# Designed miniproteins, single chains, continued (3): the designs that were tried, part 100

Each design is a single chain, and the fold is of that chain. pLDDT is the mean over its residues in the fold that is shown.

## One batch from the design tools (miniprotein)

Design m11470
Fold by ESMFold2-Fast:
Structure m11470 (fold): chain A 99 residues (1-99)
Amino acid sequence: MKKEVYIVIQATIYKNENNEVTKLTIKVSKIVDGKSTLIGEEEIEVNSLEEAKKIIEEKVKEVEEKYGAELIGKETAEDYDEEKGLKVISTLYLLKYYE
């Protein structure tokens, strides 16, 4: 039997006090047999929600094509990063493939 492998893409969009989008961070992790390994991390300056969403969608597609992975879950939450004093939109993408 092939092993199930999960890829988690965590995208966080940062807004300033005026609700202007300033930054996007993308973390990509691989999960095999319950063990998580960080395989990619990016920080990108962005000027709009539309720009951030486009970059996120391109990253998801890149991972799907590179690993032959299927998108099986998507969760979005709005929160406040107290350490940075910024409003955040965090989206988690769960992808699955077999090795």
Scores: mean pLDDT 83

Design m11471
Fold by ESMFold2-Fast:
Structure m11471 (fold): chain A 88 residues (1-88)
Amino acid sequence: TREELLEEARRLYAEARELAARAEEARRRGDLATALRLLARALELSIEAARLVAKAAGDPEIEKKTEEAAEEARRLAEELLERARELE
């Protein structure tokens, strides 16, 4: 249901925020590889949350635009992971 989609989106968003906070701590510590991996994961969860919210809205135009934005953000997450591997 719409309510189930929104509940899942809230859960994913909360998890993403926690990962982003851990990424900032890793960055401050100088552990850039860990920071980038955590940021990439936070981005992935935020993308999935956004997709669920768009689906709950039931507007095909918003769903399409959100899918396009999600694809671009997934490419960014991949670039962050590649950069993290280079730093190790």
Scores: mean pLDDT 86

Design m11472
Fold by ESMFold2-Fast:
Structure m11472 (fold): chain A 145 residues (1-145)
Amino acid sequence: FEQYGAQADKLIDEAERAAEAGDVRSALSLAKQALEKVKEILREAEELLKQGDVVSAAIAILIAANHVLGVARVLRQAARKAGIDDPELERLLEEAERLAREAQRLAIRSINTSDENLAQKALELAKRALELAEQALRRLEKLLS
């Protein structure tokens, strides 16, 4: 998951720069690639939990949740640069951020306690946050024609 995390960080940094430059199309493409890396991190976290490696799974979930927050920032900046003010897009982004932050809190607690139930709940929240970020991305692509 460390390799996918590093790849997602690079993609998010590149997406943030593209969004700031007003290259909305490149920002969305890079954000989409970052979300694919987040999916790989969450698959690895799921396998680690099946193996009983709670702490490694929780670290992977924390990395994934951090990257969902990064993608949400990119999508919000891209929308602003495109002049898009859409309440449903903002609702999806706010809900994704809320769930990702809750996943971070539970993952940190799981790292400190080795509690498998906290790691499992964090995984479920991170997966839901990812789904909402993907919905936000698709909505923004549609609004851009």
Scores: mean pLDDT 91

Design m11473
Fold by ESMFold2-Fast:
Structure m11473 (fold): chain A 56 residues (1-56)
Amino acid sequence: MAQYGSLVSDDGSDPVVRALPAGEEAVGLVYQTQADGNIKHIRSTSRGTSLVETVK
């Protein structure tokens, strides 16, 4: 279960929200370009939980 940590995107475009804690919703999504050329998708929840997904 990826409730905290990395989320996996089905198509590499948008992260799939599957394992948010009960009563939490994603309130933001930030994209970061990494030094290796990959893009990290960082989601935040209403309770301040961070979920990270790396797109190749």
Scores: mean pLDDT 48

Design m11474
Fold by ESMFold2-Fast:
Structure m11474 (fold): chain A 93 residues (1-93)
Amino acid sequence: RVAELRERVERLREEARALAEELGHTGLFDSVEQAARRLREASKTEIEGVALEAEAYAALARGLAISGDPKTAERARALAEEARRVAEEARAL
C-alpha cells in the first residue's frame, strides 16, 4: 500500500543522506531532497509523488556510485536499485 512505499522512500532518503555525508556531498543531497519535495508537491496523487521522489533518490544514488570507492559504489548501486523498485511499484498502483 502507499503508506508502505512512503516508509521505503523515507529509508531511501536516510540511507542516501548517510552515504552523501560519508562522501562529503551533503550539499548535493540537500539540493536533491529539495527537488524531490517539489516534485512530490507538484504531483496529482500521493502515489505519483512517491514515484517521483524515489526516482530522484535513484538518480542521486547513481551519482554517488560514480564518486565513491568500490565498497561505497556497491552500496550506492544497491540504493539506486531499491529506489527504482519503489518507483516501479508505485507506478503499478
Scores: mean pLDDT 82

Design m11475
Fold by ESMFold2-Fast:
Structure m11475 (fold): chain A 70 residues (1-70)
Amino acid sequence: SALIQQMTQLGVEIAERAPPLAVSDVSVAISYAMQGDIEKAKEILEKVKREYPELADLVDQLIALFEQLE
């Protein structure tokens, strides 16, 4: 539950800084991570980092949380 709370909070922080399309991609990545598809979740987040380098710090924090689900 604490890990899910941290991912949700980080998702809110990304939503405050990111355009709607990036927020949508991050939400899809979180959905894949919750289903256990960590590889697909990370793939989507790496794409977000390439398209929005200004979000890299927040996206890297989210990837680190996803890796804790492994």
Scores: mean pLDDT 81

Design m11476
Fold by ESMFold2-Fast:
Structure m11476 (fold): chain A 82 residues (1-82)
Amino acid sequence: SLPPMTALSRVGELIAKSRFGEVPGIDEALAQTLIRQAPALLEQIAELQKTLDPAREREVAIALLRTVPGVDEARARAVVDY
């Protein structure tokens, strides 16, 4: 079995593979917005992973996704928990 991925690692993989359209509650327009912001989000995730306590990654991943226009708390949680 694979080791469990941290919340930021899972979100980073969704971003890198452009898999946002697979997440329940994310429509095509929002998926395109997330893809457009992908390079900036991936850079922020990489920097956070250098210093952030893994126990806080889910909280921080939700907050990071909520900086994207159109992403509310429920949509951010859907991405992180996917």
Scores: mean pLDDT 78

Design m11477
Fold by ESMFold2-Fast:
Structure m11477 (fold): chain A 69 residues (1-69)
Amino acid sequence: GDNIENLEKLGEEGDPSHIPALALALKSPNKEVQLAAALGLGRIGSPLAREQLARIEDEEIRKAGLAEL
């Protein structure tokens, strides 16, 4: 959906200013939205993005984001 594509684009842009939007998306009840947010955070790869990835309780989603670092 549009939300997933937008989250992927935020990560691709690599701008740390997008971290709050991606962190908010991690709180979504939709696992696909959480996954897109984790991938976006991994692509940014900043220390703040790594902190957000470390807070993800879903091991599968966390590992996917970490693999993008």
Scores: mean pLDDT 80

Design m11478
Fold by ESMFold2-Fast:
Structure m11478 (fold): chain A 103 residues (1-103)
Amino acid sequence: SAGKVHDEILDAIVGVLEWLRVPEAIIEKVKEKYEELKDKVPPIMLTSRLLTIVSIEAGQLAADLSALAARNVLYDFKTAEEAVAEAREAHERGEDIRKLTAL
């Protein structure tokens, strides 16, 4: 639901980072930025700000997969669990992740 979109975005990004075994210290930085912004910015801007940290701290592959999972929450109304599963399946199929995140 719309009222849970911010939380589902964080959970989707964190789920991708945990799947990729990104260090807990980097995941905590993403969570800290979420707490700073969650009541101040709309979901699309929140997603952009969190993905910037992922790109800098965890690299481009982690950012691209996190972007796909966040897109699945924002535009396909998926839960975080469903969004992470779909991002994993797309990666395993060798799909062009950047093409799948295109608006």
Scores: mean pLDDT 83

Design m11479
Fold by ESMFold2-Fast:
Structure m11479 (fold): chain A 61 residues (1-61)
Amino acid sequence: MSELEKLEAELRELYAKIKDPSASEEEKQEATRRLNELIVRMIELAGVDTAFAILQKVAQE
């Protein structure tokens, strides 16, 4: 897998945790912090437009 594909997979995992109604507030806060760090890494690796497209795709799933 490319680095970008790994970041996309991690993004899906973090979104799933944030959307999970059974997850604790602590788990959701940690997932949100990790999500923000991941977004920065995607922008650095692939640029704003590509990162935005991936975010939109994953958020709709």
Scores: mean pLDDT 79

Design m11480
Fold by ESMFold2-Fast:
Structure m11480 (fold): chain A 62 residues (1-62)
Amino acid sequence: MEELRRELEEHATDAEKVDRILVRAALEGRLLEAARLAAEVTQKAGDFEMAKRAERTVEALM
């Protein structure tokens, strides 16, 4: 999780890289955790479009 958070923080404004991180997490069965972290990290970075997209992913998994 710490590694995942660091990667998301490093690429918070790069939608393509965030998507790739989420895909890798999905393959490991950790998509929900990764999507929640992505929503938090992108919201803090001020990318509200990506934050809403990540939140929709969380909702779709619940």
Scores: mean pLDDT 76

Design m11481
Fold by ESMFold2-Fast:
Structure m11481 (fold): chain A 79 residues (1-79)
Amino acid sequence: PTLDSVAVVGDRLELTGSFGSGFSDTDLEVLVDGKKAEDVRIVGANKIIAKLPELAPGEHTVELYVKGEKVGETTFTVE
């Protein structure tokens, strides 16, 4: 699996990548600045969404875990 990009869309984070198959929403964990995001779910083969936490403006890190294994890490900006 790969994590290619992250976008802020309204009140959610959209993670785009190649995540594969054989897992469910409960196998997913998204960390923003090292803290667990809420409402993480798969929407399609290449898209995962999570609730955007309350964050200060500026650059933040996101990490994706699938079945406890780190898939990727990238950054995004909050205006």
Scores: mean pLDDT 78

Design m11482
Fold by ESMFold2-Fast:
Structure m11482 (fold): chain A 89 residues (1-89)
Amino acid sequence: DAEEWLRIVERARELVKELPNLSPLEQDVARALIIIGLTNIKLDAERRGLTAVSEAAQRAIDAVSDPNATEKQILEALDGLEAAIRAAA
């Protein structure tokens, strides 16, 4: 369901933008929640043969998991995932 995937992406954006205002423990929890949501998109896209969505989801997971990634880089990866989802719908 593309609508569910877009809700997950939007929630991920909200959490990413909130990261600078969170404690280190809250940041770790927020990143874990983002990764869980993005992993669900990736696995569902793989089952459906939506390679572009699966690859974009992996890029977003990689960006969120990278301690050196900037907020801008993570948000750009999420924008790429949204574009891939909308193109597949």
Scores: mean pLDDT 89

Design m11483
Fold by ESMFold2-Fast:
Structure m11483 (fold): chain A 79 residues (1-79)
Amino acid sequence: MREVEREGRRVTLRETVELPASHPLAASLEAAAALAEEGMRAQLEAAGYTVLSVEVTAVEPLPDGRIRVELVAVAEAPA
């Protein structure tokens, strides 16, 4: 799920990403977090935003073997 807060050109996005247990990069919590962070940054840059920050706020192993990664990104829309 994605939550978006906008104020003028500044956009704050909160997103939760769940990676399946079978994903190779979900073998470690650190690798899962890095994958989610790069995905968010790439998506925002592809959309024309200037990415100011991307922060992993939580990484949680789920009972079914999935890994949940929570992120907060701050970006600016083009002028």
Scores: mean pLDDT 74

Design m11484
Fold by ESMFold2-Fast:
Structure m11484 (fold): chain A 106 residues (1-106)
Amino acid sequence: DKLKEYAEKAKEILYKHLPKLKEALEAGDKEKLKETLEEIEKELLKEGFIHALSAVELLSETEARLVTAVYVEIDGKLYKITITIDLRKVDGKWEVESEKVEIEEL
């Protein structure tokens, strides 16, 4: 299933950059956060996604959400894959609480 392979590739890229993103969140470093999100988007584009958008939402002092939407064309059909990673601050460190993957045919 090519869609599952693309979803897994996108997840691998996100998790590769997650340590830097957590470090930026712990430091309150907005510039480093932005640079890390841009690096995620660049790597996704390099790996063959047509478009990539990544953002972090600060929901509270102890809750954040990483949302990444990628677009891929498979056999003439366009798909949107949205990966949502919920982060919670536990004992001063940001940890993954949950993960959601949604796939939409456009």
Scores: mean pLDDT 87

Design m11485
Fold by ESMFold2-Fast:
Structure m11485 (fold): chain A 95 residues (1-95)
Amino acid sequence: SEIEQLQQQAQELYQQLGEALRAGDGQKAAELSQQLADTIDRLRDLLVQQGKLSPEEGRALQGVADTLRQVARLAAQGDVDGARQLLADWLRAQL
């Protein structure tokens, strides 16, 4: 399904983002984080269309996309450490 394809794409982008952040590649991290945010937005739209997303789940996915766009902004500015810390802090808050 398109949802399964987008989920796989998000997983691949997330792995690549982690690698770019560890390598200190701010430009690549910014591109990957933006692509991941766009993929999450598309996934959210499809889940809404299929009636499979609660308001709480929709807000959670919006929070993911917003965080990834902030990560992209920091990475694009050369603040790779700040980008990595923001992503790590956000992930810990979700656990």
Scores: mean pLDDT 86

Design m11486
Fold by ESMFold2-Fast:
Structure m11486 (fold): chain A 74 residues (1-74)
Amino acid sequence: GLTPEEVAELRARFAKYDKDGDGTLTKEEFAQLLREEGVPEEKIDGLFKIIDGNGDGTVDFAEFLAFERARKAS
């Protein structure tokens, strides 16, 4: 699992890309975050689709944490 310190860092990173401050990341904001993490552009769409399983076009902080836990475990 993620430590409280890791959660705090991820929250700060999420907030950095949450330009409208609504508590969710758009596909564009999430793509910017993944680019900073070194993810190639062609993989971003696939990763967004995995995390945004309900198809609402956004990623909330809980979905982002679940993704980061899975990524860290891999």
Scores: mean pLDDT 74

Design m11487
Fold by ESMFold2-Fast:
Structure m11487 (fold): chain A 98 residues (1-98)
Amino acid sequence: SDVQQALSQLAQTSSQFLQQVSSLDVGGSPYASQVVSSVGQMSRDPSLVDQSSSQMQQALNQTISIMSQVGSSIGQQVQQLGDQVLQLLNQVQSLINQ
């Protein structure tokens, strides 16, 4: 289904986001891990998307805030992946609310 495809893309992109954050030990990893955990819950139960989205967005914003302070190249990659995660979350929410 379109929802399953969007959730799969969200899971892949959030995993890449965590990998980039984890490449640099500056305290971003726990928040990026929360993003991945939220996506995992949504993938197992799509009815949880709306409930988990607020917590996921907070964890995502905290990760980006931490990583933006560290260095231009990794910080930019994390911000780009974070933007993709938000875009995919919005697509998943749109599909579920159709």
Scores: mean pLDDT 82

Design m11488
Fold by ESMFold2-Fast:
Structure m11488 (fold): chain A 95 residues (1-95)
Amino acid sequence: MVDGLIGQVTLLEDLFRRRKRSIEANKDSMTPEEIDIEIDYLQVLIDNYKKLLEQIKQLLPSASPEDQKRLDKVMKRLEELIKEAQELIDELKRL
C-alpha cells in the first residue's frame, strides 16, 4: 500500500516536471487557448495531489512508525507540488 502510494506520487511528480518544462519553454508563444488547456491540466494534477494527501492522512494513524516517516515525507512532497503547480497556474493567468 505505502509503496504504491509513493510510486504514484513519483509518477505524478515526473508528469508535472515534464509538463512544467514544456510550458516554460513555450509560454512566450502560447495562444490563449493553449494557455487555458495547460491551466486545466495543472488543475487536474492539483486535484489528484489533494486526493492523495487525503488518502495518506487516512492511512497515517494506522501506519507503522517506519511507514509514518515515509508518509510524512510524501505529504511534504505533495504539498510542494500543489504549491508549485498553483504558482505556475497564477503565472499563466498573467500572460
Scores: mean pLDDT 86

Design m11489
Fold by ESMFold2-Fast:
Structure m11489 (fold): chain A 62 residues (1-62)
Amino acid sequence: KEELIKKGEEYRKQGEELVSQGDFLGASRQYNLSSEYYREAGDLKSSMEALQKAFEADLKFL
């Protein structure tokens, strides 16, 4: 469970780094992975926040 939360945090950080580099497609993919790991861990709040960031990255890519 704690390992899943750590993976969620890692993928969220990767997404934030990719956003800073202008790679919005890559960022969206990392945020979606972050959301899945948070969901598996039962952290629905962090999962929803990661999904929101993925959606925002998708809008920037389009």
Scores: mean pLDDT 82

Design m11490
Fold by ESMFold2-Fast:
Structure m11490 (fold): chain A 94 residues (1-94)
Amino acid sequence: SLLDEIKAVLDELIARGKELGMSEEQLAEMEGIKERILEILKKLSEENQKLVLEKIKAVLDTEHKSAQELLDAMKRALHFVVELYDEEQAEKEA
């Protein structure tokens, strides 16, 4: 499923974070970002779920030179997911 594909990409990003030498605090932030993304995804349209998959795949396909660069990219991906959710909710309330 699309949700399973997104979860798999997020798991690969966390594994990459471990390889880059992420601290326990940074890994906890990565796991928190994963949980928040997956929670919001269940509430998004299928079309917006596809946009999230494209966004996180773009993060995975990007070379990150440090643990902090990857964590910052993940924080931006979460922000993108939250913005999609807020826009979708605004359209339903309008």
Scores: mean pLDDT 86

Design m11491
Fold by ESMFold2-Fast:
Order: structure tokens, then C-alpha cells, then sequence
Structure m11491 (fold): chain A 67 residues (1-67)
């Protein structure tokens, strides 16, 4: 589910998180790849916990519910 993926992105090690983000981008529909790559970049640079949660949720929603 999107909620489970968002929690995985927030709790995973840096190495696991990078693998999850790369996989999400590679497996995404072509029209979603640029948006997911931009969000993944923002998430990787974000240090505020509340903003990280929001970015993880948006990435998860696009990955799971985006087609």
C-alpha cells in the first residue's frame, strides 16, 4: 500500500531508501518518471521530519496509485 511504502521510505537505511527510490522511478510509467525523480531528489535533500513525511507520502501515492 502507499502508506506502507511511505513508512518504508522514512524508516529504511540510506542504502535501502536509495534502492526503493531508484526502483520506483525505473518501474514508473514514462509520464511519471520525471515527477518521481524530482520528488526523490527533494526527499533525499530534505532534513525537516514533517516535510520528509509529506514527500514520502507523495512519492508512495504516485508509485502505488499512479499508473
Amino acid sequence: SAEELAEQLLTASPEERQRLLVRAILEAADDLKDELAALAGQFSRETDPARRRELARRIAELTVEGR
Scores: mean pLDDT 81

Design m11492
Fold by ESMFold2-Fast:
Structure m11492 (fold): chain A 98 residues (1-98)
Amino acid sequence: SPVDRIREALRRVVERFTEIIELAKAGKPKDEIISLMKETFDELRAELPELQEEIDAIYKEAVEKIKTASNEEMVEIIRDTLKKVTLLLQDKIDEAEK
């Protein structure tokens, strides 16, 4: 089901971003964090090609903000990015269940 596919993608994104947030809190370098985010977003785009434009926009904004952020600001940017992805995917689930 398309809805089940989006739900599974959402579950996976939450799990991956939770790991990335913990790594960022542990002081992992920006390049490593950006690499992990890129991997997560590449997988999400592959799973949801119909949302690739919206997913890419969220990813590009996040990476741009992280490049100029402190380590503490980076954690908050990652949390905000997870929230944006969650809202996008939840909106698509809600639309499909109408």
Scores: mean pLDDT 86

Design m11493
Fold by ESMFold2-Fast:
Structure m11493 (fold): chain A 59 residues (1-59)
Amino acid sequence: GATAPAPKIYHLDESVSEEETLEINTELLRETGGKEVAINRGLDPVTQAEIIRKAQAEA
């Protein structure tokens, strides 16, 4: 895998919804240019990857 500089990762609580996780990631991408990412451990890895993909498309 490519050695990318490590982004700052925020861990979100399981109580955070999918919609909220998408909104947070869209805001982070818009403000930081992808240097910060929020990960919700309560979501399946596939769902989480889809949220990141959507955030990138919306930002």
Scores: mean pLDDT 76

Design m11494
Fold by ESMFold2-Fast:
Structure m11494 (fold): chain A 62 residues (1-62)
Amino acid sequence: SAALLQQMRQAGEALRAGDGAAAARHLEAGGVKLTPEERDALENGDSGTAQLAGNRALDRHL
């Protein structure tokens, strides 16, 4: 989906900027369902933890 790809791009940009909360919102706007643990890791984890959680959620969605 073009909408999913656009939201994934914005989530990646947010993660690079250190805004995990924005990244979580973009993934959900793209239709990716986050577990509570993945959301917490994105919003409150370090950059590596946030990236791993985002990738795991995308793998389950795709």
Scores: mean pLDDT 80

Design m11495
Fold by ESMFold2-Fast:
Structure m11495 (fold): chain A 89 residues (1-89)
Amino acid sequence: EEPPLPEELAVGALYEKGAEEELEEKIEEILRALEEEFGKKFTLKKRVVIELEKPIPGSGQKVAVLALPAEEFEKVEESVKTFEKKVLE
């Protein structure tokens, strides 16, 4: 039997300076997409967000977001920090 999908999510994000509204819109978009795909509502329990002084390389987007089960929050933090380190090179 498939384990039940977690209802609580953790979000990690990096956003370009001035793209705070785009960040919030992207988080809402992800939550809505998950609700549509799985037919249930998800709750954001934890978030880590980092403001970048420089553009995100190669993406063309001003925001990068990762969503995982809330129990995986440490992995979200690690992924966000790793990405920050690479984009600030």
Scores: mean pLDDT 71

Design m11496
Fold by ESMFold2-Fast:
Structure m11496 (fold): chain A 80 residues (1-80)
Amino acid sequence: VDPLYLEAEELISLALMYLNIAKKAPKEEQLELLEKARKLLDEAEALLAQSNAPEEKKAALREEIREARKEIDKLEKEVE
């Protein structure tokens, strides 16, 4: 198992945690939490690029990152 792949997977999980907290947070706090989630997804994507894991497994995590980013964009738009 590739350590960079596992770290990326963990960062995606943390980003989803911040996203879920943001959904129930006050509007002022929501944007800050969404920014934290986005940064974690960016870091996970960078780790996946450096990972030696099979491309098929990396593609699955990249798909999760893409879906999470779409949800963040949706919530940011709903604030304004």
Scores: mean pLDDT 83

Design m11497
Fold by ESMFold2-Fast:
Structure m11497 (fold): chain A 80 residues (1-80)
Amino acid sequence: KKEEELKKKEEEYKKKIDDFIVTSHHLPAREAAKKYILMKAKFYYELGNEKLADSYLRYQAKLAGFSDEEIEEIKEEAKK
């Protein structure tokens, strides 16, 4: 089942993100949030679920206080 493969990959990726958060606590909150959003959105784009990736990216970026222009910039970076 693809669902089981996706869950396993997400758990592995989540551990990498957790390690990043622990090691990047010295970064400004806004900078750390942008990098985290990029990593997670890029992961969802790689899985081929563009709608989920778009929804996640827009929601998290708005929650972190990014402007509409900044959100589009992050979206373009995540798709590369």
Scores: mean pLDDT 71

Design m11498
Fold by ESMFold2-Fast:
Structure m11498 (fold): chain A 81 residues (1-81)
Amino acid sequence: SKQQQTVDQINSISDQLDSKGHTTSSKNLKNSGDYISKGTKDDIIKAQTDIGMSQLQGSINKDQTSLDYSTQSQDLIDSIS
């Protein structure tokens, strides 16, 4: 399903962030993938919040890699919202 493809892609992005040492952003994106898997409207909102927190942390820390990957994840979740 499109939902499952989105979860798989976000998990892949999260793994790439973790491998690059961006552990906090990686965990936020993993959490968002778990919420998307639950599939309720409230869970999608929680996933969007966790992705937004990853974007905010990337912006505050001037971590362009975390910001770019989190933005890609936001685009993915918006495609299924």
Scores: mean pLDDT 80

Design m11499
Fold by ESMFold2-Fast:
Structure m11499 (fold): chain A 112 residues (1-112)
Amino acid sequence: MEEARALLDELLAAIRAGDRARARALARQLAALLTTITDPEELIELVRELTRGVVRLILESDDPAVVRLAVDAADIIFDTVLSVETNPEVRLEIEIQLGIVRIAYGVHLASL
């Protein structure tokens, strides 16, 4: 959905700016929108796009506040979607993507 991609772009911009309040609000808004997506392929595509954006911020940012905010935003979104998702393939994909975010954060911490 164009709406989900627009919210994702705004979220990534808010995270880069270190705007914690805006990033958390946008993360909750994007999470709510993602829970309305009934097409498994579309939801998986958006989850992968979110993961790529968040991982890039984690690996490329020198600001620990930006990195922490990126992780927190992913947690808000994936935890919310997993709380309502019943499709086992979609659930597995989200858990894999959450694992990738955790690995990226671990790599970032090890590089300090």
Scores: mean pLDDT 87

Design m11500
Fold by ESMFold2-Fast:
Structure m11500 (fold): chain A 61 residues (1-61)
Amino acid sequence: MKEVEILAAAVFSTSYKKNPEDKDILEALLKALKKMKELGIDTDEVEKRIKEVNEQLEKLK
């Protein structure tokens, strides 16, 4: 369970830092975050990050 959280955080940090405007990367991160939520990992924090990614995707439309 923590493995998924660490992986998602690493992907978020790396991909967002390199390509914060890359829509495909943001969509992949959103899927990872939704999976973390389904696993019950820090759901409040995950929901916040899901909102952030959705807002970024909305801005890139």
Scores: mean pLDDT 67

Design m11501
Fold by ESMFold2-Fast:
Structure m11501 (fold): chain A 82 residues (1-82)
Amino acid sequence: NIEELKELLEKHKAVLEGYTPTEEDEKDFEALKSVFESGDQDFVEARLQQLKEALEKGTDPETKKKAAYFLQKLVELLEEKA
């Protein structure tokens, strides 16, 4: 549910606001976007669940920042396709 993911991102907006993506993060996102565009929905759904769990239950700040970044990017892709 996109709305639940948006609420989660809003709750962690300070983490997102303070994060600057690395070149590796950008490359990883391009690879993920390619998978999304290929129609591998099972992979995308599994990745969304992993990111949601990392953001909600993660204790490591860097893991949370990366999870928030990738989750926001995937939510944007899902909204564009809808």
Scores: mean pLDDT 78

Design m11502
Fold by ESMFold2-Fast:
Structure m11502 (fold): chain A 80 residues (1-80)
Amino acid sequence: MKDEELTKELKEIVRKLVERALELAEKSKDKKLAEEVRAVAEQIIKVMDEALKEKLSLEEAIERLKPLLERLGELVEEME
């Protein structure tokens, strides 16, 4: 099933981005930034899991992921 495979690939790509952000947060020594990055990361992974479990449509998952990914980007920018 290409849709299921695509969702899995998106989850892996998103997970890699999240892991990179978490690595930067851990190195920053800013506990507050690290905590915010972890919270956003958990929300992103939860949305992807719910999409895979068919609890959310792909469209709903994408809509929820957009603000979370933007927030993650803002936090990464703060660490620069």
Scores: mean pLDDT 73

Design m11503
Fold by ESMFold2-Fast:
Structure m11503 (fold): chain A 64 residues (1-64)
Amino acid sequence: MSEAVKNLARFIKAVSGEDLSSLTLKELIKHMLSLGATKEQILDLAELVGVDVDEVKKILDEIL
């Protein structure tokens, strides 16, 4: 979990310039949604960086 979440934060930093390495997975997902990312884009990114897609899907279902 921790390493995959850090990789997700690094991807967001590379794209947006924001350092989000201190955020939890749920907080990172909320932040991506606030930037206009779709559920599908977040799931695709999770798969790419090795985050548990089922966990991300569960968090998205809780938020949306």
Scores: mean pLDDT 72

Design m11504
Fold by ESMFold2-Fast:
Formats: structure tokens, C-alpha cells, sequence
Structure m11504 (fold): chain A 65 residues (1-65)
């Protein structure tokens, strides 16, 4: 089901954010990702998270801490 798929995708986004040293918050239908710094490796992880969010039909916003 879409609900099961969305839960799996959200866990994947949380895992990618954790690899970036960051955190994820789902608020008002938007996935907020907080990262401590911006580097080429973090940019790659963010791109992967954006692809996962697109598959969920949700917006992803990235914030520097």
C-alpha cells in the first residue's frame, strides 16, 4: 500500500540524514532535513533524499544548523 511504501521511504530518508550528521522532521506535509554543514558528500545525500521525497509526493526542505 502507499502508506507502507511511504513509511519505508521515510525511514530511508531518516537513514540518509543520519549519515549526513543531521536530523529529519515531518511538519505540515513537508520533510525538513537539518544538516550541520554543506559538503559534496552531504550534497549527494541530500540529492538522494530529494528523490525519495519525490517518490512520496512530498516537498523536501534542507536547512543548515
Amino acid sequence: TKEVADNILLVAIETEAKLAGGEVELKDGVIHVYVPEWSPKVEELVREMEQLAEAMGLKLEVHLL
Scores: mean pLDDT 82

